# Designs tried in a protein design run: designed miniproteins, single chains, continued (5). Part 33

Each design is a single chain, and the fold is of that chain. pLDDT is the mean over its residues in the fold that is shown.

## One batch from the design tools (miniprotein)

Design m17127
Fold by ESMFold2-Fast:
Structure m17127 (fold): chain A 73 residues (1-73)
Amino acid sequence: MAEEARKATEEQGKKALKEGEKSGKLKEYGTEMLKWVGDQIQALLDAGDLEGAKAAAEAGLAAVKEGRELIAK
């Protein structure tokens, strides 16, 4: 469960970064991705999957840091 939540969040982050970079809308795609990650974390917490929620949060934070580096260029 935690492994699947992490992979799903990493894929969503990579997709948001690629689409944002391709369209020139990194901030907009980053915001939508963060909303999705937040909803995913809440759903996992509601299901009692604390490890999955933690994995999703860590993957989401990593994607945000990568996006900030791209925006700063």
Scores: mean pLDDT 73

Design m17128
Fold by ESMFold2-Fast:
Structure m17128 (fold): chain A 70 residues (1-70)
Amino acid sequence: SEEVKRKLLELGDAGEAAARAGDLAAVQAYLQEIMKILRETEDLEAIKTGIASLLRVIGAAFEAGLAASG
């Protein structure tokens, strides 16, 4: 479960970096991988970590989108 949490944190960090770089294809890939792990895990703490990672990546992508449209 700690390994799953670590992977979800790493995917979140990578997704945020991809979002800041404007790499939307990479953002989509990282979001899909996080969602896949969330569908396959029953560990509530891992689920909490994965949801936090999803929100971080989505937030970064939203900020990058706002910056691009401004």
Scores: mean pLDDT 83

Design m17129
Fold by ESMFold2-Fast:
Formats: sequence, structure tokens, C-alpha cells
Structure m17129 (fold): chain A 92 residues (1-92)
Amino acid sequence: MLEKAAKEVQELLDEAIRRLEALAEEVRETAPRAAEAARELIKELEELKENALKVVEEAVAAGVAPEDFVKGVRESLEAALEQVRALAEAER
């Protein structure tokens, strides 16, 4: 069960990283601050991906269900992507 949740978290992080890389390239010249924010977030997500199993294990040890943790990660990633897009619009 934990390995499945860790894999789902890694897949969500991979998708978010890919979306952030595409966004950073798209807005590189028009919103350089948003592009920089996206690149910094990519670094943080890569570190989380390397520690996905440990992070899931710690959450479950703290009483969070694996399914709820995966849902929380998905929601947090979507919110972070929206924040970067909002920053890009504000720079236009």
C-alpha cells in the first residue's frame, strides 16, 4: 500500500514538473519572474520525488491515510501551478 501511494505521488510530481517546465519556457520572455518561480518549484518537487516513499511513510505514521495524502499532494500541486500562472498574468 505505501509503495503504491509513493508511486502515485512520484507520478503526480512528474506531471507537475513537466507542466511547470512547459509554462516556464512559454513565459520565459513575457513573465521572467513567473518563469523563475516555476524553476524554483521544479527543484523542490524533484527533491520531494527522491524522498516520496519516506514522505508517505512519515504521513501515515502521523495518522494520515495514504489515499488522503495522495489527494492532498494533487490539490497542493494544482494550487501551486495556479499561483505561478497568476504571477505570469500579473507580469503582463
Scores: mean pLDDT 84

Design m17130
Fold by ESMFold2-Fast:
Structure m17130 (fold): chain A 62 residues (1-62)
Amino acid sequence: HMKVVAVFESEIPGLRIEITEDGKRYLVDADGRRVPLDEVIERARKENKTVLEAAREIFGVP
């Protein structure tokens, strides 16, 4: 329940990056679904994918 202090567009169309007051980063879609960037990075590492590929798969973006 950290407050959002900054919002940026991501490299993936339709996804934004939200930064909370603790410095954590989240990917957020148009429906408000939030995923921590650390989780996306860890999934990419485990599945031998790029962070971009993991993010696209998690959010169902082609």
Scores: mean pLDDT 78

Design m17131
Fold by ESMFold2-Fast:
Structure m17131 (fold): chain A 69 residues (1-69)
Amino acid sequence: SSKSRQRQIDQLLRMSDNYQKGADGSREGMDRLEQENPSLQSLIDTGKRNSDNLQRLADYYRKKADELR
């Protein structure tokens, strides 16, 4: 493939990786918060939804990268 295509793939993979790290970190943070402060359920639920949204973005950019291979 061309250098331009490879750069685009690498950029999409970096975006996917960054969103995946965000999703993982947010999920772990919310799981710890749930164990330590279960009374904060509304905040925990919001954080888990944010983690799910970051996971969808990670999956989306991964799929776009795979389509260019």
Scores: mean pLDDT 88

Design m17132
Fold by ESMFold2-Fast:
Structure m17132 (fold): chain A 82 residues (1-82)
Amino acid sequence: SKEELIEEAVELILEKSEEEIGIAFGKVIAELDEEEVEKEIGRALKVKTEAEKAGLPREEQLKLMLSELSEEVLEKLIKELK
C-alpha cells in the first residue's frame, strides 16, 4: 500500500542528509525521464518546505513530502535510498 511505502521510505530517508536526498530524487527523475514525475517531485519538495516553515519536526516534514508522491515514484525512491 502507499502507506506502507511511505513508512519504508521515511525509515530510509531519516538517516540521509539533504544532499543525499537531493541526489536520490535526481536519479529518480533521470531514470523515469517524464516531465510529470519532475513536477510531482517539485510539488512534494514544496510541501516539505511549507512544513519546515510551519516548524514541524523533520520526520513529519518528510512524511508529508512522501505522501505527495505516487506509488511508482516512492518505489523508485526507496530503491535509490537502499
Scores: mean pLDDT 85

Design m17133
Fold by ESMFold2-Fast:
Structure m17133 (fold): chain A 57 residues (1-57)
Amino acid sequence: SMAREEALEALRRAREAGVVTDTGYETLTQRLENGELSDEEQRFLARTFRRMVAEAE
């Protein structure tokens, strides 16, 4: 889904910015790819990581 794609991109950028650990990145990527998160949870995750990256820059 588009929500999953946006969450994965936000998570990748968060890892690049150093605002998520490697373990956290791996765990959340696995959960996203396994369909363990709802569309609402995926959108919330994307917004949260985008905000964390913006605050770190």
Scores: mean pLDDT 83

Design m17134
Fold by ESMFold2-Fast:
Structure m17134 (fold): chain A 115 residues (1-115)
Amino acid sequence: SKEDLIKRLIETLDRVIALLRELADALSKSPDPSRQRLADVLRAQAAEFEELRRKLLEGKATDEDLQRLKSLANSTAQLLLRARPLLPPELLPLADELIELLNETARLASELLSL
């Protein structure tokens, strides 16, 4: 049902937001300016996911919001895939899990848009 898809999307977003913040916090501890810039981008994207999650919880998400969510999830996954070779090895499992969750977010948003 639409309600079940929204519930699954909110649960997936909770984990996306948590892992984005965890990855950003780990990267911000690096003296490397490129990793600190990536951390800032990931924090900004986490804030955008949080706003879209809030709209879903309040039953106020529009089709435009769902399209934005799909686009944000896809672009964040692409960013992480491109940045993957620059990440320390200990952060790769977190980044890979986050990419999978972002792909699931885009899939769920697409399913809601098809209703």
Scores: mean pLDDT 91

Design m17135
Fold by ESMFold2-Fast:
Structure m17135 (fold): chain A 78 residues (1-78)
Amino acid sequence: DSGFANLTARLTRVAQRMKDQNLSAEEVADYLAGRGLSPEDARLVAQTLYDLVVVQGADPEDAARIATQRLFDARRRA
């Protein structure tokens, strides 16, 4: 729960910045990789946030929660 909540809070801030500054999925993936995510995880999260926030107009917090869940599911399968 704490790990999920902490990542969701971090990704909410990233999603909000993506919305406010019109950041691309590639720019966000590069940022997340620089912050300790693997390139694969960073791309998964960045693309999920872009599709939800920029393409679909979703709330940043909702997008962050979905991205966090997808990352946790992907890591459990690896």
Scores: mean pLDDT 85

Design m17136
Fold by ESMFold2-Fast:
Parts: C-alpha cells; sequence; structure tokens
Structure m17136 (fold): chain A 80 residues (1-80)
C-alpha cells in the first residue's frame, strides 16, 4: 500500500499541474488534501512557497494566493 506521505506528494504534484493550467479551484483542492495527509511535511512547505511565487507571476486571483498563504502558515505551525 502507498504510504500516506507518498499519496500526499502525488496530490501536491497534481495541485501543481492544475496551478500551471490556471485551474485555481482544482489546484487548491488537491493541495489542501495533500496538507491534510501530511501536515508536517517540509517538502509541502517548500512546494507551497513555490506555488505562491508562481501564482503571483500568473496573476492568480488574490483569494487563491491568500488560501495558499493560509496553508503555508498551517504547515509552518505544524512543523514548529
Amino acid sequence: SSSRRQRALELAEKGWMYLLFQAWEEALKNFEEAVRLAPKSQTLLDLVEDMIRVAKELKAPEEFINKLKELKKEIEEAIA
């Protein structure tokens, strides 16, 4: 069986792909599920920082960027 961590990374990769296609709702949904499965993941923290940077470059809706920032804060607090 796939580890919970491996499933989280697969969902995060899917979220990243949706972000590049500017499918904001699907990107957020997949990344939220990844964080739910692996809330203390340094890999997911690094990825959400990259996602925020790319979302700003793509001129994503402010609401989407704010949701990614909330997820970043949740991971930071969980790791601390």
Scores: mean pLDDT 87

Design m17137
Fold by ESMFold2-Fast:
Structure m17137 (fold): chain A 105 residues (1-105)
Amino acid sequence: GSLTLEFDVSKPGTYEVRVTNNGDQPTDVLVVVKKDGETIAVALLKLAPGESGSLRFDVSKPGTYTVTATATGAPGKVTLRVEVIDVATGEVLASGEGVLEREPF
C-alpha cells in the first residue's frame, strides 16, 4: 500500500519529507516527490520500528506537489506517518498516517 499527500509550496526553499515507522516491524519505504508528473526527488528509506527517515529536496518554483510513500518488502502490515516540513520555518505543510500492506518490490 501507499500513502499520498498533496501539498502547496508558496516559496522557494528546502523542504523535507519525514517518514516514521509507528509499527512493530522493520520496513522499507519508497518515497517519491512529484510536481506536474515530474519526479523531483526519490529515496528508499530503511526504517526500524519507531525510526524516522527523511528526504530533503529543493524547490525553485512555487506550486502544488505530491509525495507518495510506498511500503515495500514481504507481505505484512506497517503503520507509517508522513510529514512534509518547511526546513527554514519548521512549518508542517501536510501530514498523514495510515496502516499499509507492504507491496512486493
Scores: mean pLDDT 86

Design m17138
Fold by ESMFold2-Fast:
Parts: C-alpha cells; sequence; structure tokens
Structure m17138 (fold): chain A 63 residues (1-63)
C-alpha cells in the first residue's frame, strides 16, 4: 500500500537508527513513495512533534 511505501521510505531516512524522523524527513518519505507535494504538506501539518516514528508517518499518509 501507499502507507507501507511511506513507512519504508521514512525508515531509510532515519540516519541515526533511533526509530524517529523529523517532519522534513517525513515530507521527503511521502514524495519518495510517490505522493504529491500536497500530500507531503498535509502530513507535515498533521505532525505536531519535533520527531515521529516511520509508522506514524505511514498512518498519516493513509488518511
Amino acid sequence: SFAERVERAARELDRDGDGLVTPSEAALAVLRAGGSPEEAIAVVRAIRRPRVTPEEVGRLAAR
């Protein structure tokens, strides 16, 4: 699914391996998974924390 592709891309962007990504990395994960710029913006706006899990990014992209 699209959400699974976004989660995988976000995991690949987790540079320090701590299981967390920034909102900017979440936006890049959406774009890498084949999402639109509008979808990337929507995910970033839904994130109210400085860092989130790849699973949360995938879930937000599936809305």
Scores: mean pLDDT 79

Design m17139
Fold by ESMFold2-Fast:
Structure m17139 (fold): chain A 82 residues (1-82)
Amino acid sequence: SVMDEIQALVARAEREIDAIIEEGRAAGVPQREIADRVGEVLQRLRDEILDLLRRHRASPEERAQADRLFADLAQRAADRVR
């Protein structure tokens, strides 16, 4: 289903964000650069989710679920980059 594909994209993005934060901090990368890289992953994820929803002609309910999944990940990422 489109939601299964979105969930897989979100899980992949979360793993990528986790690696960026962990490896960046271990290497002494400035917080702003880590935040910028995390932002790039989130922007790419949003674009991929929107494209997927459009191609599958997603319902308003599916779009709302996708928005929640994205918002939850974005909030978790923001909290971790602080």
Scores: mean pLDDT 90

Design m17140
Fold by ESMFold2-Fast:
Structure m17140 (fold): chain A 90 residues (1-90)
Amino acid sequence: SEEERQQLMDLLEEIARAIREKDYETALAHAEQLKALLKALQQRYPDPRIDVLLEKVDELTELIRRKDYEKALEKLRELALLVEEFFNSL
C-alpha cells in the first residue's frame, strides 16, 4: 500500500539522518524497525524481492556497526530505489 511505502521511505530517511549526525545507536534502532516492517510486508506479499531487501538491511546494519559512513549512505540509497521499484510493480 501507499502507506506502507511511505513508512519504509520515512524510516530510510530517519536512518540517513542518524548516520549524518553520527548517532549510530539511533541508526541501528531504526534499521531494526525497518527489518521488522519488511518481515511484516513479506507475510502479506511473499516475494523474493523482499528477501533481497532484508539481505541489504543486514548489510546496512553491519556498515552502521563499522561506522562506515559513506558505504552506509550508499546502501540506503540502493534500498530506497529497490523499495520504490517494488511498490511501483504492485
Scores: mean pLDDT 85

Design m17141
Fold by ESMFold2-Fast:
Structure m17141 (fold): chain A 85 residues (1-85)
Amino acid sequence: SDELIERITQVVTETVSQIPDGTPVDEIVKRLEQALKKAVPDVELTFRVDRVGNRTYIDILDGQNNILATVTLENGRVVSVRKAP
């Protein structure tokens, strides 16, 4: 639902805003997992990490493997958070 996507995107955006530059990707994923489990405990979420050159994409997926939000890192910095279209 659009409400779920908006809520997840808000929680993700708030969480990454508190993460220092240079934080390892696995630690970022753990912090996102903890924040989302607290905010939406009844929603089954998984994480997919794709590395392409100097960019890392952390996709947050529902139980049907639909992308709900993507965090983009460049050289260890969070550069964007995008919600699903």
Scores: mean pLDDT 85

Design m17142
Fold by ESMFold2-Fast:
Structure m17142 (fold): chain A 82 residues (1-82)
Amino acid sequence: SSLLKVEELAEEGKKLVEEGKKTGNLELIKKGIELLKKALEEVQKIIDNNPNPEESLYEKAKELKKLIEESEAYLKKLLEEK
């Protein structure tokens, strides 16, 4: 189902971001962010195509948005020379 795909993308994305943070591997963080963005796009499509979306879908989208923003901010700090 579409929800299973969202869950798989979100779980893999989270794993890659956390592994990248632990190992200092910027490419893993970038790849993780890409998967989280794909998960967000998929959950948003489910919401947009449903006349009465479940509250859990909005909460999932909100969680993914926050995680993406936090991960991108972390990546930006690592890439910027201070």
Scores: mean pLDDT 84

Design m17143
Fold by ESMFold2-Fast:
Structure m17143 (fold): chain A 102 residues (1-102)
Amino acid sequence: EAEELLRRIEELREAAIAGDRAARQEVSAALRRLAELGGEGRALALRLGGEIEIEAALKAGIITEEEAERLRAELERLAEILRRARSDEEVVAAGDELAAAR
C-alpha cells in the first residue's frame, strides 16, 4: 500500500507543483492515506507534502529561494522527530514487557 501511494504521489508531483487542481487533490488524498499508515508513513507524508507546497510556492513567486531553503530544513527536522518518536515508543514497550516478566 505505501509503495502504491508513493508511486502515485511521484507520478503527480510535477502537475501538483504547477497548480493542477485534480493532481493536487489526488496527491493530498494519497499523502493523508500515507500518514494514516503510521510510523515512516507519517514522516514521509510530512516531508513529501511540504516539499510539494514549497516548490509550488517558489514557482508561483510567493517565496524566495532562501525562504524555501529554511522551510526544507524545518521539514527535515520535523520528519526526523516523527521517525525518532516511533523508535523510542517501541524501545519503551519492549523494556516494559521485559520488566513485567521479571
Scores: mean pLDDT 75

Design m17144
Fold by ESMFold2-Fast:
Structure m17144 (fold): chain A 71 residues (1-71)
Amino acid sequence: SAVVQAMIAAARKRHAALVAKGDAIAAQLGITLPSDADKIALAQVAAQLKQAGVDLSADVYARIRRDQAMQ
C-alpha cells in the first residue's frame, strides 16, 4: 500500500540521518566504527547524554566503552 511505502521511505531516511550523525561524532572523537548499527548507537547515546546535561567528549566516550567492556 502507499502508506507502507511511505513508512519504509521515512524509516530509510531516518536510518541514513542517524548513521551520518554517528559518523560525524566518530570523526570528532577520532574513532572508526565498523557498522551502521554502532554509528546509530553512538548518535543515540550522545543525544541521551545531552538531554541529561552531559556533552559527549573523547574522555566520556572512553569511560563508557570501558564500563561496557567490564559488564
Scores: mean pLDDT 76

Design m17145
Fold by ESMFold2-Fast:
Structure m17145 (fold): chain A 72 residues (1-72)
Amino acid sequence: MLSEEEIEKKIKEYLERGEKYKKEGRYEEAEEEYKKAEDLALENNRKIPEEVLRGSIELAVKRLEEGVKRVT
């Protein structure tokens, strides 16, 4: 298993990648990175960082907006 420091570092890396993909409009890739951060935190009985939860919510809103554009 990863050390506590490695887990924290990986969660931050996933968060940073998710934020980057979101800024680039790559919402599917951003969602995958946020899910990786959430899953890693949960698997190691750690609290999901607020920034990860916030990013996921913001991404869900953006994906809903893009979904409407794709349908219409």
Scores: mean pLDDT 76

Design m17146
Fold by ESMFold2-Fast:
Structure m17146 (fold): chain A 63 residues (1-63)
Amino acid sequence: MEEKIEEIKKKLKEKFPNLSDAQIDSIVTLALSGATPEQIARATGVSVEQAEEAIKIVKEILK
């Protein structure tokens, strides 16, 4: 699982280079917990659309 978490963080940094490491860490944690795009956007300050895309990346890699 650790390997997959690192892969998710790498993909998120590639897709959203303007996000801080703290934002990426929070997005990954919330997405793994099953948070909604709206919850992730509220907690991290990203858009709902960015949160939706991040959830898709998490699901793709964890498959």
Scores: mean pLDDT 81

Design m17147
Fold by ESMFold2-Fast:
Structure m17147 (fold): chain A 85 residues (1-85)
Amino acid sequence: MKEKVIEAGIRQIIATLRTIAQSLELKGDYELAQKVREKIAEIEKATDFRKKVEIAREAVKLIKPKFPSQAAAMESQIENMEKLL
């Protein structure tokens, strides 16, 4: 049960990060968009939920200056997942 909640949380973070990467590409910020996509790939490749959450935190730090509201939402989601680990 806890594992399914964490999996759902990770999927939501990945979806949000993909939307952010697309927004960055539309604005011409290709360097930051690429870094976000690299973090998504790292989350997907990680086999341990703790590592997925750690990489998700790194991605949030990366986008926080340009997307503070989305960063705050993802931080809350990460905190909820950490309570289940």
Scores: mean pLDDT 85

Design m17148
Fold by ESMFold2-Fast:
Structure m17148 (fold): chain A 83 residues (1-83)
Amino acid sequence: DAEIKRKEFELGVLEGLALLALGVGKLIKDPEFAIKMLEKIREQLEALKKEIETLDHPGAPKLAERADKLIKEIEKKIEELKK
């Protein structure tokens, strides 16, 4: 199914952007920048997860779980950066 593959690709892009936000924040020594970028990425992941959950596809629950795990990882990273 083209739609589930598109959502999987979108999830992969957001995973990469989260890593980039962390790397850039360290490089420029600006944790607030990383926090703001991660918050935006988390919002996009929450929207993507909701879309995935509406798909009538056997792969959707597993993909939604992957999105949920990434959201929780990002939330933990934001808290680590805030200290």
Scores: mean pLDDT 84

Design m17149
Fold by ESMFold2-Fast:
Structure m17149 (fold): chain A 120 residues (1-120)
Amino acid sequence: SLEKLLKLKELYDEFLEKVNEVVEELRSKHGTNEEVQKALQRLMDIIHDATLKLVEAVLNNASVEEIEKIVKEAEKEIQKLIEELLAKGTEAGRDMAEAARRLLEIFKEFAKKLIELNKS
């Protein structure tokens, strides 16, 4: 429905604003660090792919189980990236790992709101 689509857009815009806050904080401190830029691109690719799958699932009235599967797959990939970043033993690696954790929580809250939208 149009109402569902408009609410989805509202939730998506809020999600993007929160993502941009984390990205801009990281860029302000490490914007010239090539390893941070590369890791941020990998993280954004994971989140972008998972977000497209979530939006498509919601538009197709997918089950809570299907939405949770998309979230779990994204969480697994992001957790692997966090471990790789922490293994570097650098301040930039730690800050990037923290940004990845924050973005995962933002993504999980977005998915939770989408599940509630599908119940309405």
Scores: mean pLDDT 87

Design m17150
Fold by ESMFold2-Fast:
Structure m17150 (fold): chain A 68 residues (1-68)
Amino acid sequence: PLSPEEARALLERRMDELIATVPDDQKAAFEATRARLLAVFDRGWAEGKPWSELLAEEEALIQAAIEA
């Protein structure tokens, strides 16, 4: 079981790893999207979404953002 803070920290680490794999040109756009994704994650967690599903959903959004 994870606290909201622990879950967010885990998500941030994953985002950091993904950002590290993209070119500098994409980093700026992704960082802007990252802030929004974290807000969505926080809201979903507060709503009671299961951590595993919330993380998978966020990963899908992150991949879409990187592709853009």
Scores: mean pLDDT 71

Design m17151
Fold by ESMFold2-Fast:
Structure m17151 (fold): chain A 71 residues (1-71)
Amino acid sequence: APTALTPLELAVLRTLAAREGESVSVAEIARAVGISPATASRIIRRLEARGLISRERTPRGTVFRLDGGAA
């Protein structure tokens, strides 16, 4: 598959899937996965760059969408 996930990328993606449509911070994702906020931010950027997720800034926080991982 052209978009194979690392174990940490998969853990972040699963966390976002469980909280889809909710406002979540990078720090909350980092805490849920057990990684640093800096590591979580890098993984989120890679997932966005690969078209697997997108984020929307709202007054209540950032909402993440899963874009299905399709090409």
Scores: mean pLDDT 75

Design m17152
Fold by ESMFold2-Fast:
Order: sequence, then structure tokens, then C-alpha cells
Structure m17152 (fold): chain A 88 residues (1-88)
Amino acid sequence: SLEDLLAQAEANAREIVRLFASRGPEELKRYLKEEGREDLIKLAEQAASFASDQEMIDYLKSQGLSGEERAIVLTLAELIRLKRDLDA
């Protein structure tokens, strides 16, 4: 069913997040490059440039991403922001 496919996509996104959360943004970027998903890296870098979480969310909603793609991009954007704050 469509609900089963969405649940699987969300579960896959959570597994990717879990694997890369402790490794920082560079490991997730490397994975996305290997998967041919440099488009998601560019979206995450743009999303991370916004000053507010709401602006970031509104931007990502405008891009027509799937639930899985949105979760991956949000995760990478947050990791980019965290690294920026730690390097400051």
C-alpha cells in the first residue's frame, strides 16, 4: 500500500540518519555523492544558510521533495549548522 511504502521510506531515512548522526556532515555528503544524489547536498547547503528553522522548512517544502528526501536534507542541513557552530 502507499502507507507501507511511505513507512518504509521513513524507516530508511531514520536508518541513514542513525548511521551518520555521529559522523558529521562530511560522511553524509560522501554517501550522497556515491549514490548520485549531489542534488540533495546542494539543497541541504542552501537550507543550512537560512537564519530560521521555519524559513528552512518552507524552502524544502517548495522543492517538491519526498518524505525520505526531506528527512535526509533536513538532517544534513542540521549537521552543517552544528559543525559551523562548533567551528565558530
Scores: mean pLDDT 73

Design m17153
Fold by ESMFold2-Fast:
Parts: sequence; C-alpha cells; structure tokens
Structure m17153 (fold): chain A 79 residues (1-79)
Amino acid sequence: SAAEEEKKRKEKAEKAREELKKLAEEAAKNWSDEEIEEKAREYAAKNTAEDLAKAIALGGAREGTIEESVEKGTEIWAG
C-alpha cells in the first residue's frame, strides 16, 4: 500500500530528525569546537547516508544553524 510505504518513510525521517537533533544539541552544549570538528570528520569518513547526516548536523552545531542542518541531514539519511 502507498499509504503504508509513506508512513514508513515518515517514521524513518522522524526518527532520523530526532537523533540528529539530539546529537547536534549535545555537541553545541557540551563539546568544544575541536571535538565537533574531529567527530564530524570521523562520521564523514564512513561514507554512509547516516554518517554523512551526522556530520552535517555536527556542522550545524558548530555554526549555530542546528535546525537547518538537522533538516538537511534528515533528507540525506531518510531519502
């Protein structure tokens, strides 16, 4: 069913968004800029959609653009 497939995609996107938001907020609150850069580099090196999304979310934490970066990362991870 098209409705069931859409629901599954929305659930995946919502879970990704929540996880990326938690990661970015934790990093912005508790990590140094250097720790954020190092962890973002580690994620980017893994070359998966999930890890690329996490690297983007961490970039947003560093730049103060968490909301925008989480949405961008969610599209990459869920898409």
Scores: mean pLDDT 85

Design m17154
Fold by ESMFold2-Fast:
Structure m17154 (fold): chain A 92 residues (1-92)
Amino acid sequence: MTPSQLQQRYDQYDNGRRQFDDGYQHWQDDIYRDRGIQTAQDMSKDPDTSGAGRATIDHIRQSPDVGQRSLQGLSRILNRQSQRYRDMYNSI
């Protein structure tokens, strides 16, 4: 990957993590909850996160309480992915 591509992937996953953190913390707020769900849908289409994204959407549909907690799990996954791309960028 080029440095620009590594930076873009970092920014994408760091932004997604923030949306999941907000969705988790503010689950009772429709705007934050909907943004968290939309971000999970976007991550379900990303090859690096598709399995976790799909699982999170399924949890949200089946149980709101489990769905809220699954956003925290996705936040941790995106944090690891963003750090991985940041580390690759810093090694160039």
Scores: mean pLDDT 76

Design m17155
Fold by ESMFold2-Fast:
Structure m17155 (fold): chain A 87 residues (1-87)
Amino acid sequence: LEEEIKKKFAEVNELIAKGDYEKAKKLLEEMVEKYRDTNPEAANLAIKYLAKIELLLKDDGELQEKFTELELTDEKKAVELAKEILA
């Protein structure tokens, strides 16, 4: 990841650690919009982060476990599931 993108994800992780999910989501949404066409890898990573926050807020541990397993086995399916979670 570019240094700027890396710093933005570090800020997201800090916000999540503090429990500031609303600011984390807003920053991630801005990253998706900014990088959608120019850096799809960064946009997809931001989408996965957004899905993880939504799963935490919905208290859906079964879906969170399934999502984590897909991240380890099938990156493309993990991104597709993340988009479904956010819809």
Scores: mean pLDDT 79

Design m17156
Fold by ESMFold2-Fast:
Structure m17156 (fold): chain A 90 residues (1-90)
Amino acid sequence: MPALKKAKQVLEELKNLQKELETAPPEEVDQKALELAQKLIQAAKELNDEQLEEILSNLDYPKKKIKKLVEAAKAEDVEEIVKLLGYPIK
């Protein structure tokens, strides 16, 4: 099913970006956090709320944070997404 394939691809891309952010040197953390935030915004445009919530659940985000991340992604609020991910923007 095309929708399941798209959700799986987005999950894999977000997992890779999260790993890059976790392993990034301090000088690159802000850039990697922005890349992850932009990918979440794109995913919110391509997927429905239920699909995005399932992806974030599979990335081990707590349920309360998932709802806030979905809202911020739909609002294209990059700063709020980065704050919810726990990384400051310089």
Scores: mean pLDDT 76

Design m17157
Fold by ESMFold2-Fast:
Structure m17157 (fold): chain A 117 residues (1-117)
Amino acid sequence: MEEKLRKLAEAFANGDYEAVKKILQEIADEVEKEETVKDSPENRQKAIDAAVEALRRYGAPDELIEAVREATKGKSVAAILQVTAAFVEAYAMLKGSETEARDLAGRVVGDILAALA
């Protein structure tokens, strides 16, 4: 995971939206194999909607928010949570705060889980 977060931060720094999308998809594919969160079509849609809303509040560019939406399309709730957390951590690291990045990722994941409750 850490290596992928670093590559994701580098892709953000370079404005390489295709690389961002590819890395987010790889994270989603790895997490898709984990059966730790209740998964349903309704919960997948709620998780995506909550993730998009949280990223907009965070001030992420629309193109990057769309990359997260595309990477998580048809994926499990666990994959949506992990992709969104990885995005927030890497994007905040690009802004120069690793400690705030983890806190913000935790809050975004919490917001998504609250939308699923």
Scores: mean pLDDT 72

Design m17158
Fold by ESMFold2-Fast:
Structure m17158 (fold): chain A 113 residues (1-113)
Amino acid sequence: DAMERAVRAAREMVRELVEGSVAAVREELGEILEESQTFEERRLSETHALLTASARIVGRHKETGRLLTFTLEVRAEAYVDEEGVGHVRLTVRLSIEIDGERLEVSGESEVTV
């Protein structure tokens, strides 16, 4: 089933990105002050699903003791086109704030499954 494959691929991509990003940030922190994560999966139609995940971590950088806030937002659209081909569109927004200065990066990708 193309839709089941697309949803499974989207779940794996979201999971790997969130778990990898959170693990990388935790490795840089000597103390974690706040941590939250959300995950939501919505079936919009027989050929469309939306997966959203977020993570927020506030901690102290292990080398400098500086306060660091990490925020991650991930959106994955799993869908099947009119030809019956499965796709995942992934949108990622990541921010890091240190000493009131915020760095933000975003990316988009699309894969056929």
Scores: mean pLDDT 89

Design m17159
Fold by ESMFold2-Fast:
Structure m17159 (fold): chain A 107 residues (1-107)
Amino acid sequence: MDLVDVVVEGALRLREASGGKIAVAREGNTLYIFFEGTPEAVAAARELIERLAEHPLAEAELLGSALAITFRDTPEAREALEETLRRLEEEGIPVFDDPTEAFQAVL
């Protein structure tokens, strides 16, 4: 499964684990996924981080109840970020241009 599929699948698992309280935002090359910090959602976020740990085009870290996925500054990674955002929006996950607005959407 490619990078886009890994991130999209991970976000969908986070949506289920958080009872639907999820929102995403982009800042530069970083995708922020905000979610309600249930134990199940935190476990799903950690699983996604582990799946991305060896990926050459992206790295992920957990910042409280937010998952930050930083894509490499390469054409391939940038295309993967744009495709990830499109697919998340198509799946009905709220996508914001401002991380603060995304954070407020899950409160």
Scores: mean pLDDT 85

Design m17160
Fold by ESMFold2-Fast:
Structure m17160 (fold): chain A 53 residues (1-53)
Amino acid sequence: TPTREQAIKEAALAIVDAGIDFMKEHPHAHSAEEIAGMEKAREELEKELEKLK
């Protein structure tokens, strides 16, 4: 059974994914380093979710 924490983190992961997609669609406004930083945040959040499953 998913916990409240798992549900919140899954929602946060979806928001981060949408943010990465937006940044990739606007490369003139965002650097590759900024996108890489968001991808690292996504990886960290995914690891936290893995611990809750």
Scores: mean pLDDT 78

